# Designed miniproteins, single chains, continued (4), part 18

Each design is a single chain, and the fold is of that chain. pLDDT is the mean over its residues in the fold that is shown.

## One batch from the design tools (miniprotein)

Design m12596
Fold by ESMFold2-Fast:
Structure m12596 (fold): chain A 65 residues (1-65)
Amino acid sequence: SALEERLARETAEALGLSEEGIERVVRMVRDGQGVGTAVAEVAREEGLDVSPEEAERLALRQLLK
């Protein structure tokens, strides 16, 4: 959904992922992945130790802005 794509983008950006990483997260969410799972997976690929739970918490914070 558009909301999930927005949350995924904002969360990836807040974590400092690369532009390429942000694009990959949004694509994964469009393909049906959960926001927290998609963000954590790409963060891991970029060498960041972020859990799906931590990514989901950050996404919920973005929803309230």
Scores: mean pLDDT 83

Design m12597
Fold by ESMFold2-Fast:
Structure m12597 (fold): chain A 59 residues (1-59)
Amino acid sequence: MESLTVIPGIGPELAARLARYGIRTVADLRALGVERAGKLMAALGVPRETIEAVRAFLA
C-alpha cells in the first residue's frame, strides 16, 4: 500500500499525526472518504492548499 508521503504536501510530520488517527496509507484516506479526510486535516490545522492537493490526488 502507498505511504501518505506520496501525496504532494504531506511530509513525515503530518503523516505521523494522521497515523495517530489510524490513517497510515492512501487506502486508509480513501476508506475515510474525501469529505471526512478534509475535515480531519482542517481540524489538525493543515493548510488549505495541502487539503486541496489530497482531494485532487484521491479523485
Scores: mean pLDDT 78

Design m12598
Fold by ESMFold2-Fast:
Structure m12598 (fold): chain A 64 residues (1-64)
Amino acid sequence: SPQQRIDEAQTQSPNQATVTLYSTTIDLYVQGHITQDQMSDIGSLANQGRIDDAIQRMRDIIQS
């Protein structure tokens, strides 16, 4: 599930978490679960190295 992938990302190294975060965000966007703006916001946080903030934003949006 997307929630499980997000939880796993939080336990990974920053590089692995970034890859998991991007792939999960794209999957959620393609499935219509998040907006393009939300995807862009999460990507911006990840690009800034704010991986925990990016993960938390995904959780908040998904309502896990």
Scores: mean pLDDT 79

Design m12599
Fold by ESMFold2-Fast:
Structure m12599 (fold): chain A 89 residues (1-89)
Amino acid sequence: PAPLSEEEKKELREKIKELFKKYLLENREEWPRLRAQVEVALELARELGDESAVEFAEIALEAMEEVGAPEASEEELREAREEAEEALK
């Protein structure tokens, strides 16, 4: 495994974001669920101090903001939080 330069890390981040944006534009029906899951994942990653997970969730959330995905409902956030907590057990 070769070490990534700062430029390579930036390029990888942008590529991940663009791929996620493409997925979002093709799967608009999933937006509320995905946004809730990403927001909950970001909260949990920050609580756990998982820097990699925080970066991934931030990239995903940026992609969702850029495509204009609406805010997740409280119901969707609660469901996503319960699912994430079960996955961490």
Scores: mean pLDDT 78

Design m12600
Fold by ESMFold2-Fast:
Structure m12600 (fold): chain A 87 residues (1-87)
Amino acid sequence: GPLIKAFEINKEGLKYAREFKRLIDELRSKGYTDDVDNLERQYDDDVNDFNTKLSNSKNPQEFLDAMQDGLNGMKRLVEQAKAALKA
């Protein structure tokens, strides 16, 4: 049901959030402060968008779509952080 799917998306999202934190800590340790600042601003924007979409969800499908979009945002941030470390 929708609750089980939301739980699974949330568990995956937490794994990406931990990876993002690890990558941000590594970028900071290397002095890539501009990359860190840009990624943290994107994260804050994504969190605000996620909260807005959740509050506007009117049915279980819209709720799951918002959760999935949030997860996709975290995946993009992780890939951007990895790219910054390789530059």
Scores: mean pLDDT 89

Design m12601
Fold by ESMFold2-Fast:
Structure m12601 (fold): chain A 124 residues (1-124)
Amino acid sequence: VTPAARRYAEQLAALRRLFEELAREENVPDTLALMERAAERAIAAGADRDVVEAQLNLLKAGYAYINGDKEKLKEYIKKLLENLERLQEKGYDPDVLLTDLDFALKITEDEELKERLERLKENL
């Protein structure tokens, strides 16, 4: 074990402890449930529902992509599209919408959904 490898391992251990402490503070064992609770709190605090739901659906889509769940990925990308279409109609910041669209395009495997995402991006 090199001195550099030991320092790296110590940093990873410290980061792991921090995440464990944060998980205990939230008292939520499921990461998805934690995200859903955070979304509900944001909406209750006056955040735009479509903004919050777009972020939640984007995170859920990313999680489904990592886990190889193609059915859930397709479902969450469809929901994200509906949120983004409503945000575009409301005149929301195009730069924020472009960031979410670019991420969705990278993880979307369905051709019809890709075409809808590209069309929405072209209309920004």
Scores: mean pLDDT 69

Design m12602
Fold by ESMFold2-Fast:
Structure m12602 (fold): chain A 96 residues (1-96)
Amino acid sequence: SISTLISKIYEINKQLNSQLKSNSSLSSGTKNLVSKELLDADIHLGLADIALALSLPNLAITELRKALSHLRTAATLLKSSSLPTLESLEVELNRL
């Protein structure tokens, strides 16, 4: 369901934020880029929640695609093990 995907994507966003906070080897510039991508993802996840609450599933799906795009960029910059999970969630989203 869309609600299950929102929950899974929130968990990855939380994981990537934790990884950013614990990573002392990243340059300030890279940290700022990752922070921006994670913030953008969080905004789109919030919009997906609102859309779902308003019974607008197509808008929720659109906002989740935007959130996943920002999380993929953040995960790539962090060299995160979450990348395959993000790809799997993108496939699940495209089946809705």
Scores: mean pLDDT 88

Design m12603
Fold by ESMFold2-Fast:
Structure m12603 (fold): chain A 84 residues (1-84)
Amino acid sequence: DPTNEELAEKYFEEGLIYYKQKDYEKAAENFLKAAEIFERLGNLKKALLAYLAAAMAYQELGDLEKAEEALKKAWELQKEIKEL
């Protein structure tokens, strides 16, 4: 779905902008939204990158629980990609 892919790319870009501004909470929220859309679309590589970016933002916040959740999603996706 091109419209959903464009939306996911927009969320990822907004996440990068917030990350550069050190607004790690908004960065993490936007990266996670992008990751969930890419995952639903089956774009596993973009979903992996977005979950890793969300984990980095949560780590900067000190939200270790949410960072671990994002990392678990990234590890699951990386396993799927290796089987392709």
Scores: mean pLDDT 87

Design m12604
Fold by ESMFold2-Fast:
Structure m12604 (fold): chain A 87 residues (1-87)
Amino acid sequence: MSLDQRREALLARFRRLHARLSEEETLEHTQMALYHYALEAQAAGVPVEEIEAMLDAVLEGVAPLLSPEARARLERNVARLKAQLRA
């Protein structure tokens, strides 16, 4: 799967969850999906810069649909995940 296809798949998943679940549940599922993607991509040898770009692109795509509090929480979790990828 291309990076563009993977980004669209993650965004499509977020949109489906957002339509059905509470913001809290949507955020938890989205964070788990990003974590699994990052670990799988790192194990497959995808460059860290490409993984970080994907995380940023998904964040940008979901940010308009989140409350300011939920957005800030997701941004902090993504920043932590990026730090772990470079550890």
Scores: mean pLDDT 80

Design m12605
Fold by ESMFold2-Fast:
Structure m12605 (fold): chain A 87 residues (1-87)
Amino acid sequence: SMETMIEAVKYGLKLLKEGKSASEVIEELKKKFPELGEKVEDIVFLLVTYETFKSANPEKALELTKKVMEKRKVSEELKEAVLEALK
C-alpha cells in the first residue's frame, strides 16, 4: 500500500542517518516490509541519492531526486511515497 511504502521510506532514511550502509538498510527493510519485495532496492537507491544530493546542494536535493526518479522510470506510487516521506 501507499502507507506501507511511505513508512518504509521514512524507516530507511532513519537507518541511513544512523550510519547504516545501503546493504544493511536493504536487509532491514526486507525483514520489516517483506511485501515490498524488489521495491526495497529502489527505495534505498533513491534515499542514498537524496542524501548525496542534500550533502552537496540541500536547496535542490528534492528537485534533483525527482529528476532521477523520472529518468529511472520509477512507478508513480513509489515516486509519490518518496516525495511524501521527504517533505
Scores: mean pLDDT 85

Design m12606
Fold by ESMFold2-Fast:
Structure m12606 (fold): chain A 79 residues (1-79)
Amino acid sequence: SKTQKLINAQMRYIGLQTEYWLLKKRGIKPSPETEKLLKEAEKMYKKLVSKPSSEITDDELKKLNDILDETAALLDKEA
């Protein structure tokens, strides 16, 4: 369901925030690009959550997941 896909994206975003926090706790500052992508993911997620589930498109969910994929790849390179 769209609701389950949105929940999965939320869990992915929380996981990436946790990785970001762990890097900062180790004294590693993520790149400006990583910080930009994290902010874009948060903005997109908040926009989708503000809409009724019936109005959320598969294209919007794919776009959010694509941003999350890019963010994860950059965080992994910086770890």
Scores: mean pLDDT 82

Design m12607
Fold by ESMFold2-Fast:
Structure m12607 (fold): chain A 83 residues (1-83)
Amino acid sequence: DEEIFKEAKKIAEEIAAKGDVKEGVEKGLLYAIEKSDLPEKLKEAVKEAIELLMSNSDLAELLAFSERLTEELSEEAEELEKK
């Protein structure tokens, strides 16, 4: 998990350094979701939500959503482990 997060952050930073912060955030989030231990169905739903928001939101809204999504996914993963 730690290594996945570091790689996702590196991907996002490299793309953002080229001037495309939105693409960096999208690529980083998609990588983190793909490499996570989340159920495949949840991964698909999250990827679709990320792509939809990247198309229709400004950068500030996207970053706010990214923070909320990370918190919600952490809670869902914890809930799924309890089941």
Scores: mean pLDDT 66

Design m12608
Fold by ESMFold2-Fast:
Structure m12608 (fold): chain A 80 residues (1-80)
Amino acid sequence: ASRLDRLAEVLGWLFERTTDPAARQELLGLFQELVDEADANDGVIPDDVLRRYAEQLLAIAEKYVPEHVEELRKRLDEVV
């Protein structure tokens, strides 16, 4: 799978465990930004951009679903 596909799987995993409407909206917005970034770079996501999005995902989890941060970190480390 592409790096975008793997990151989308991690985002989906977190989204399924997030019930707060504001958090879900932030996750959807982050996913859209990632798709837009990939489109701007001919379908390739640079490593620094991917790392930045991983850190943003962690920040959202820390704010809204801190109980899932440890598992999210492990999943993101496999992608980034």
Scores: mean pLDDT 80

Design m12609
Fold by ESMFold2-Fast:
Structure m12609 (fold): chain A 70 residues (1-70)
Amino acid sequence: MEERENEAMVTSLKNTIDLLQSAVKNKASPDFINRLIRAGEHLVRAAQKSKNPKVQAAAAELQAKIEEVK
């Protein structure tokens, strides 16, 4: 996998964590938070196919945040 693809995946995972944290902090609607959780779960599943340690670490961080919010 190209280095730029791994960096893009890490950025997407980190941006999703930030967006989910902001939605919870700002008391967004349950429907909006649930849609973010589902989008995050899809992204984690895609990231789990990567063997890159940084991608795996970012995916684990997003998964932990999803479990915290549920």
Scores: mean pLDDT 81

Design m12610
Fold by ESMFold2-Fast:
Structure m12610 (fold): chain A 79 residues (1-79)
Amino acid sequence: MDDEFNALSKEYDSLLKKLKSMGPKGKKIADDIEKKLDDASDRSADLAHQGKIDEAITLSTNAYKKSVKEAKDAVKKLS
């Protein structure tokens, strides 16, 4: 899980950097994706605080996977 999460995080960072480099439209899409991920991170933190560590990890990992997919789709549309 740690290796998968680390790979997802690095891919996410690279895709968001690329989106932000594509001008104002790319930056807006990147900002929207970041906001959705922040909302998911808050929910994951709440689960972890409740002792639901496995659920928190699953939610966080799925949120990163979704954000990476959305960022990849956006990069393809703007390229």
Scores: mean pLDDT 82

Design m12611
Fold by ESMFold2-Fast:
Structure m12611 (fold): chain A 65 residues (1-65)
Amino acid sequence: GDSLSESFRDGSVEAIKQGEEAGLPKDIAEEARKLAEEGGKKVKTAEEAEEESERIGKLVEEKLA
């Protein structure tokens, strides 16, 4: 429901903000935000939201490595 999508987006926004404070490039941060918005629309369960969040985080880490 909407509360799950909100929690996913709020968590993603906070994680991206922390990344930007740590020096995350703007283009990577914007891509992560787009993935979070798409993920929030696709996730139907809390488990799927957790998996999607972890997947986005790993993609960001790979782009920084």
Scores: mean pLDDT 72

Design m12612
Fold by ESMFold2-Fast:
Structure m12612 (fold): chain A 70 residues (1-70)
Amino acid sequence: KAKQGEKVWKEKFSGMVSSDVPKRLGEIVDLSGVTHDSLKAAIRRWADSHGITLSDEEVDALASYLLSHA
């Protein structure tokens, strides 16, 4: 899943202001303690606000990838 999440990160987020994603990770860590479910919810909200369409599988994979870097 982490490798699939890395692919999602590069394909869906590399064309955006990627500097915003590390800030979002910091907010998640501060607010909830990082869990896979809380990170999925934050990813979905961020993607929706930027017009990025993600499947449930892509969100799950991306959460696994980002959690390894949290």
Scores: mean pLDDT 62

Design m12613
Fold by ESMFold2-Fast:
Structure m12613 (fold): chain A 73 residues (1-73)
Amino acid sequence: SMEEIRKLEKEIEEELKKKIADIRKAMLSGQTYVDKELGKSVGADTKPADIEEIYRELRKLYQEELEKKIKEG
């Protein structure tokens, strides 16, 4: 149903927002964040351009997961 699709979309969006917040928190604290799905790490020495690329890849993965769940449901 449309309600189930909207619920899945909200859940995926919240998970993505949480991951982005965790990455930002790690950068601000000078600690390294490691994303196991991407095999990427972010720390104090990570360039802004590389951080934006990681954000782009995360958004792409979450978009693909959402589309997969919609097609399977």
Scores: mean pLDDT 72

Design m12614
Fold by ESMFold2-Fast:
Structure m12614 (fold): chain A 110 residues (1-110)
Amino acid sequence: SREAAVRAQLENMENVLTRELARIADELKSGKLNWEEAEERLREAYRRASARSSEPVAEPTKEERMKALALVEALKIKLEGVPLETAVRRLARKTGISEETARRRIEELF
């Protein structure tokens, strides 16, 4: 059905974005990217994922999803001024990890 095709495309877009966010998180953590470069990479990834014809991408691993969610919270701190404590609690609630682990995962990206 059309609904099934739309769902499959949205799921593929989410998979593409999640894997790219995880890659950006790894490169920020290693110092390979600064935050300006990471923001540009994110804009380009979103543009590419939004293209009508994307090759099917493998489902992200649990670790890739975790890295992507940590990067989203780090972006909210950097771009929106969200307090670190709020970001830590939000990541812990979404993922089931401890607040201590969530804090380390977010802080390693700065």
Scores: mean pLDDT 82

Design m12615
Fold by ESMFold2-Fast:
Structure m12615 (fold): chain A 83 residues (1-83)
Amino acid sequence: QRSLFDSMQQSVASGIQGLVDTSFARDDSIMQFINQQVSFASHHRSLSMMQTVKSFIDSAINNNTSQMASDYTTLNRMRQSMA
C-alpha cells in the first residue's frame, strides 16, 4: 500500500502538471478543488482517494464531464467517511 500510494501520488502530480500546461491554469476553482483533495488524501494516506483524484484529473484532461461529476461525488463521500 505505501509504495502503491507513493506511485499514485507521483502520477497525480504529473497529471496536475499536465492540467497546468493547459487552459485549466485559468480555472482556479478546479485547480483549488484538486489541490484540496490531494492534500487530504496525502494527510490520510488514502490510496483509494488518491486513485479517485487521478481519475478526476484524467477525466478533466479528456473532457469527460460525466466521470468528473461522479468522481466529485465520490471524493466528497470519501472525505465525509474519513472525518
Scores: mean pLDDT 75

Design m12616
Fold by ESMFold2-Fast:
Structure m12616 (fold): chain A 79 residues (1-79)
Amino acid sequence: MPASANVTVTVTDAAGNQVGSASATVTESSTTDPAQALLATLPAGTYTVTVTLSDIQSGPGTEAPASSRTLTRTVTVPA
């Protein structure tokens, strides 16, 4: 079975204001990118993207216990 997780994405501007959020279910074979879709709707600038993975499930060859993880990245949207 493929690995899967629920993804929640929150995008915050440089002043700390939340400007967007999205959620999706992703698998190892999925091309779903909710962060990319949100960033495509925002004006040029620097944003902090927080990605929360929940209900993580492992497929064959990739062992991970059911858990949640949070990832934070700074992203620059070009003009």
Scores: mean pLDDT 67

Design m12617
Fold by ESMFold2-Fast:
Structure m12617 (fold): chain A 84 residues (1-84)
Amino acid sequence: SREARIEALLAELRAALAALRADPDNVEAAQRFVQAYYQLRSLGLSQREIAERLGLSQAALSRALRHAVEVVEKAYLEKKKELE
């Protein structure tokens, strides 16, 4: 069901956030965070609703998302340099 998918994605987002708090440079956790976030958005959840379900302010969620995106982008650029 849609609700079961939402709960699974929220659980993944919580796990990814916990992993990033433990290791801010965890690329796999950052990728999972970004992917789960945008999947929740595509299912019709607003950023506000996602933040509420995570027990975060919208500002805190925005900062976490920005950090995760930066980690993923940095890893991509490092991989590109390795292949050049």
Scores: mean pLDDT 87

Design m12618
Fold by ESMFold2-Fast:
Structure m12618 (fold): chain A 116 residues (1-116)
Amino acid sequence: MAEKLVEEIEKRVKELLKDNEGLRDAVLNRIRELYEEKRFKELEELANADEEKFKERIKEMVVEHTLKLNGEKTITEEEKEGMKKRVDYLMNYELSKEELEELKEEMEEAMENILK
């Protein structure tokens, strides 16, 4: 059942992003969107991904979710890779609440500049 796939993915996301509530919530929202859009094949691929592929796909989901919140617009692969690097930094480093808020503002500002 697709619901079981979502539950398995959510468990993996919570473990991977246990120390980063903002990124965790963004990814969980994107997984919910995939379920609502009936993208069950993508959910199956994600649930069956190894840890390295899973982590990479989660980074892509954060970028895609951020783009959807500001409307779908064309961005370059270079701009996408820049956003993925910011997500990777957030996942691998313990940031203070102030640093996390600053990085969130920088990501939102970068999004507005890319999408204009």
Scores: mean pLDDT 70

Design m12619
Fold by ESMFold2-Fast:
Structure m12619 (fold): chain A 92 residues (1-92)
Amino acid sequence: ISEIIEKMNEVAGEEAIEREEKILKENLPEEEIEKKAREILIEMMKKAGVSEEVIKLIEEGIELGKEAKEKGADPEEVRKKLEEIAKKIEEL
């Protein structure tokens, strides 16, 4: 995971920061800021050459966390699934 973040920063660190600053300045609701930040993260991962499989796993993790908050899912099961996703990313 750390390697992916470092590579994204090398490829588009300045652009990512600039785009995040623009989003914050638009006075958007927190949920919309989170959505746009997610879109930027995915685009930066693609630019860094991260595989579609890894990107899909990260997206699944984000959706799982969101569903847990909205539907009152068991925190232990959610954490376990997030750990499995992280492990799969590290093994790729």
Scores: mean pLDDT 67

Design m12620
Fold by ESMFold2-Fast:
Structure m12620 (fold): chain A 97 residues (1-97)
Amino acid sequence: SSMERQKLEKEYNELLEEITEMVKKGVENLSEEEKKKLVERGIKLVKKLLENGFEQKAVLVLNGLLTIAPNDPEVLKLREEVLKKYPQLKDLIYVPE
């Protein structure tokens, strides 16, 4: 529905702004607790975006998570799951360093 789409787009915009601010602070200057909370929110949002056909937005959130927490096992697990279910997104998703 238009209401569900609008809510999801708001959640997407809010999380991308948070990721941008975290990157501006320097990823190394973030507490593990701050990273963990954002990763947990981001993983849930990526799954919701994919379930609703927002593949491009899901990729942008996942790439943001890979930027702030490139070695997080839950982020890497989500990356593998997305690549298996959505192989067409492979060239759009960041490779872990």
Scores: mean pLDDT 85

Design m12621
Fold by ESMFold2-Fast:
Structure m12621 (fold): chain A 66 residues (1-66)
Amino acid sequence: NLEEGLKSYESSLAELEKIVEQAREIAQKNPGIGEKQLEEAQNLLDRARERVQGLVDAVKQALELS
């Protein structure tokens, strides 16, 4: 259901945050290699958060109309 799906997605977001942290460490030790990875990981995390909110809003609207 919606709540369980949202929690699963939140877990995925937490995993993405770990990737961002890992990329930051790589960037500190290897300039130029981790910088792009960090940017891409941050962008992916932001987009994922927006998608979760949009999904919640869409499902709520559908339930109201049903």
Scores: mean pLDDT 72

Design m12622
Fold by ESMFold2-Fast:
Structure m12622 (fold): chain A 68 residues (1-68)
Amino acid sequence: SIEEEIEKMREAARKGDREAALEHAERVYEASPNPNEELRVTLLNAVAEMLEHPDDDRPVEYIRKYLS
């Protein structure tokens, strides 16, 4: 489910496994490319947890996919 993918994304981010976190983020976007407002807020909050490493710009690119 989308909820499971979001939780796995957060868990990977907390472990420092950025590649796994971004992979789960892509899967959420692929499953719901036109997210409603509630899902967009949930996705942005989850992606924000990945932004704790400011030297990596890839999470910003994934945010653009959710907003476009």
Scores: mean pLDDT 67

Design m12623
Fold by ESMFold2-Fast:
Structure m12623 (fold): chain A 59 residues (1-59)
Amino acid sequence: SDRALAVMAALIGRESGLDAARAREVAEAAQKGDAETVARLLGLSPENARNLAETGRAL
């Protein structure tokens, strides 16, 4: 799980331009299904944040 989380954080950082710490925070929130934190950090709509959080929770 730690390796998958690290890969997810790296991909989020690359695609969104977030620094490593913020990208990690988004990846951890997604894995927990915390769509509100994902939406806040990435500036996503609630629907897009929920989709990303559901994907993260499945990992």
Scores: mean pLDDT 75

Design m12624
Fold by ESMFold2-Fast:
Structure m12624 (fold): chain A 75 residues (1-75)
Amino acid sequence: MEEKLEELLELVERYARVSLEMKRKGLPTLPEELKAEIPRYKKLAEEFNANASPELLKRYEEWARKLEEEIRKEL
């Protein structure tokens, strides 16, 4: 399960960072390369939600909160 969490975190962070960069440049928010990864993200998220222990879920929530704070600071 740990490996699935890391893949999910990496994909979501990449998505968030590119979206932020595109907004700053005035370009479309979601590039085609990230659109192609949406099905993989959904599958990883479903697997994570189905199998995550309370500890892993809390870790994900803390990471997501920190990522949102970083994005907010950039905007």
Scores: mean pLDDT 66

Design m12625
Fold by ESMFold2-Fast:
Structure m12625 (fold): chain A 81 residues (1-81)
Amino acid sequence: AALTAKLKAEIAATPDAVSYILLGAIYLDAKNYDNAIANLKKAIAINPANAIAYASLAQVYAKKGDAANAAAMQAKANAAL
């Protein structure tokens, strides 16, 4: 809770891809998959070559049960490496 609030405040002040990835990871750990996906997509919008953001999206989709999107995001992560 405290870490999520701090990251949200930092994103509001200075949006960056790393902060969105960290927020996405926190939401994934909390099993809030929709907010995890939204924040990881924002990280990709800032840096479309970010393999970590695509790999994290693949994990979120896999946990949500969306095998097709999980495979698609993993392929993008592999292509970015």
Scores: mean pLDDT 79

Design m12626
Fold by ESMFold2-Fast:
Structure m12626 (fold): chain A 89 residues (1-89)
Amino acid sequence: SSVERAKELARKIAEQQYRKFLEDADKLKQKLKDSSPDTQKKALDKLKQKYIKEAIAEASYAASSLPGATPESIQAAIREVLEVLERKL
């Protein structure tokens, strides 16, 4: 179904965005190594939000481009991204 295909694409997109997050998080930790713990936490939280937004945007676009795309299949893709990233972030 279009829902199942949308969820599979969303899962792949979330995993790719998570890998990019890990690379940027490592660079951010190195850049902020001498900063306060509060500053580090706020920067990491902002980075998490950035990647969640990017993953949602990419998954929404990919799902909307599938043959037979519906509002329901697009929403399923968004939910899948959030579930994957909530587990990993």
Scores: mean pLDDT 89

Design m12627
Fold by ESMFold2-Fast:
Structure m12627 (fold): chain A 90 residues (1-90)
Amino acid sequence: MEKEEKAKETYREGQANYTAGKQAIERAVKLGSAGALETTARGMERMADRLEEVAKESSPEMAKKLLEQAKKLRELADEARRAAEELRKK
């Protein structure tokens, strides 16, 4: 019971972090801030780690959703890190 509630809550947090992360990346790129991009990437990586950890204790259906959301967060974090590297090269 608690594990399912935690899984659903963590999934919602993951979705919110993805939306916030996209907005943060757009702002950081506009400002030319490699540090802000790196901070955003780290936040998304931490959320992905949490989603993967909660997935281990979740139902198969919830675990699948959590892992898919974690993958999306890691992909977005990689985009932020690449953008930061390009700004750092200048």
Scores: mean pLDDT 85

Design m12628
Fold by ESMFold2-Fast:
Structure m12628 (fold): chain A 63 residues (1-63)
Amino acid sequence: ATSEQVKEAMERAGLTQRELAEMAGLTVGNVSNVFTGKREDGVGMLYTHLIAQALRERGIELP
């Protein structure tokens, strides 16, 4: 999943970055850095994947 797909799914579901961070076991700063493009390395991709997994666990499908 891409950070753009995850952000779109989050906004569609009415979730905040804070709620995603808590669901994914990340910090709000880590979620924000992924969405603002400050983490474009392998760690940023891992965080995007963890957020996508957390969304799917709530029954939220990605585009």
Scores: mean pLDDT 76

Design m12629
Fold by ESMFold2-Fast:
Structure m12629 (fold): chain A 99 residues (1-99)
Amino acid sequence: MKKATIETRIKTDGTGEQLVAEFEKIGREIREALKKYDEVHVKLTIERNGEKLTVEYTISGYKDGLADIKLTKAEGENGFEDVAKQLQASAEAERAREK
């Protein structure tokens, strides 16, 4: 299995336009990588007012029409961990519906 890693850092002391542009760039890199690799590991670090939020997740190419997204690490504000856990639970529920 061929694997790729995409790492990026975004400083959020600026505008929402900067965040949109960076997310669009990451999305393009993921789509291009998934054409060549079976699995892409994404490491995203968001910096805001000196604080860091780090999210790591793995995306596998489409299997049976669905992309497998596995959250592997989330660090930062407590509320962000709850959002990450809800995302993981939703992905697992969707996989259960395929069986």
Scores: mean pLDDT 63

Design m12630
Fold by ESMFold2-Fast:
Structure m12630 (fold): chain A 78 residues (1-78)
Amino acid sequence: SVPVPEKAREMLARAREAVARARAAIEAMTDAEFQALVEETKKLAELAQKDPKYEEEAFILAGLAEEAVRLRREQAAA
């Protein structure tokens, strides 16, 4: 296997920190903010069905919403 280049390793470290911050923000999210995220995700998905230019943004927001659902489910199980 080819070792990860130094620059790629630095970018991965930044991405990991960004993901950790995003997870912390999701955990701190109020029920109202969570409902707003779900509703905006639905709206953006509908826009993406009508116009392909929204596909990337719709995919990103859907991923965030899925992670929020998973974390809230984990919190409820704890």
Scores: mean pLDDT 77

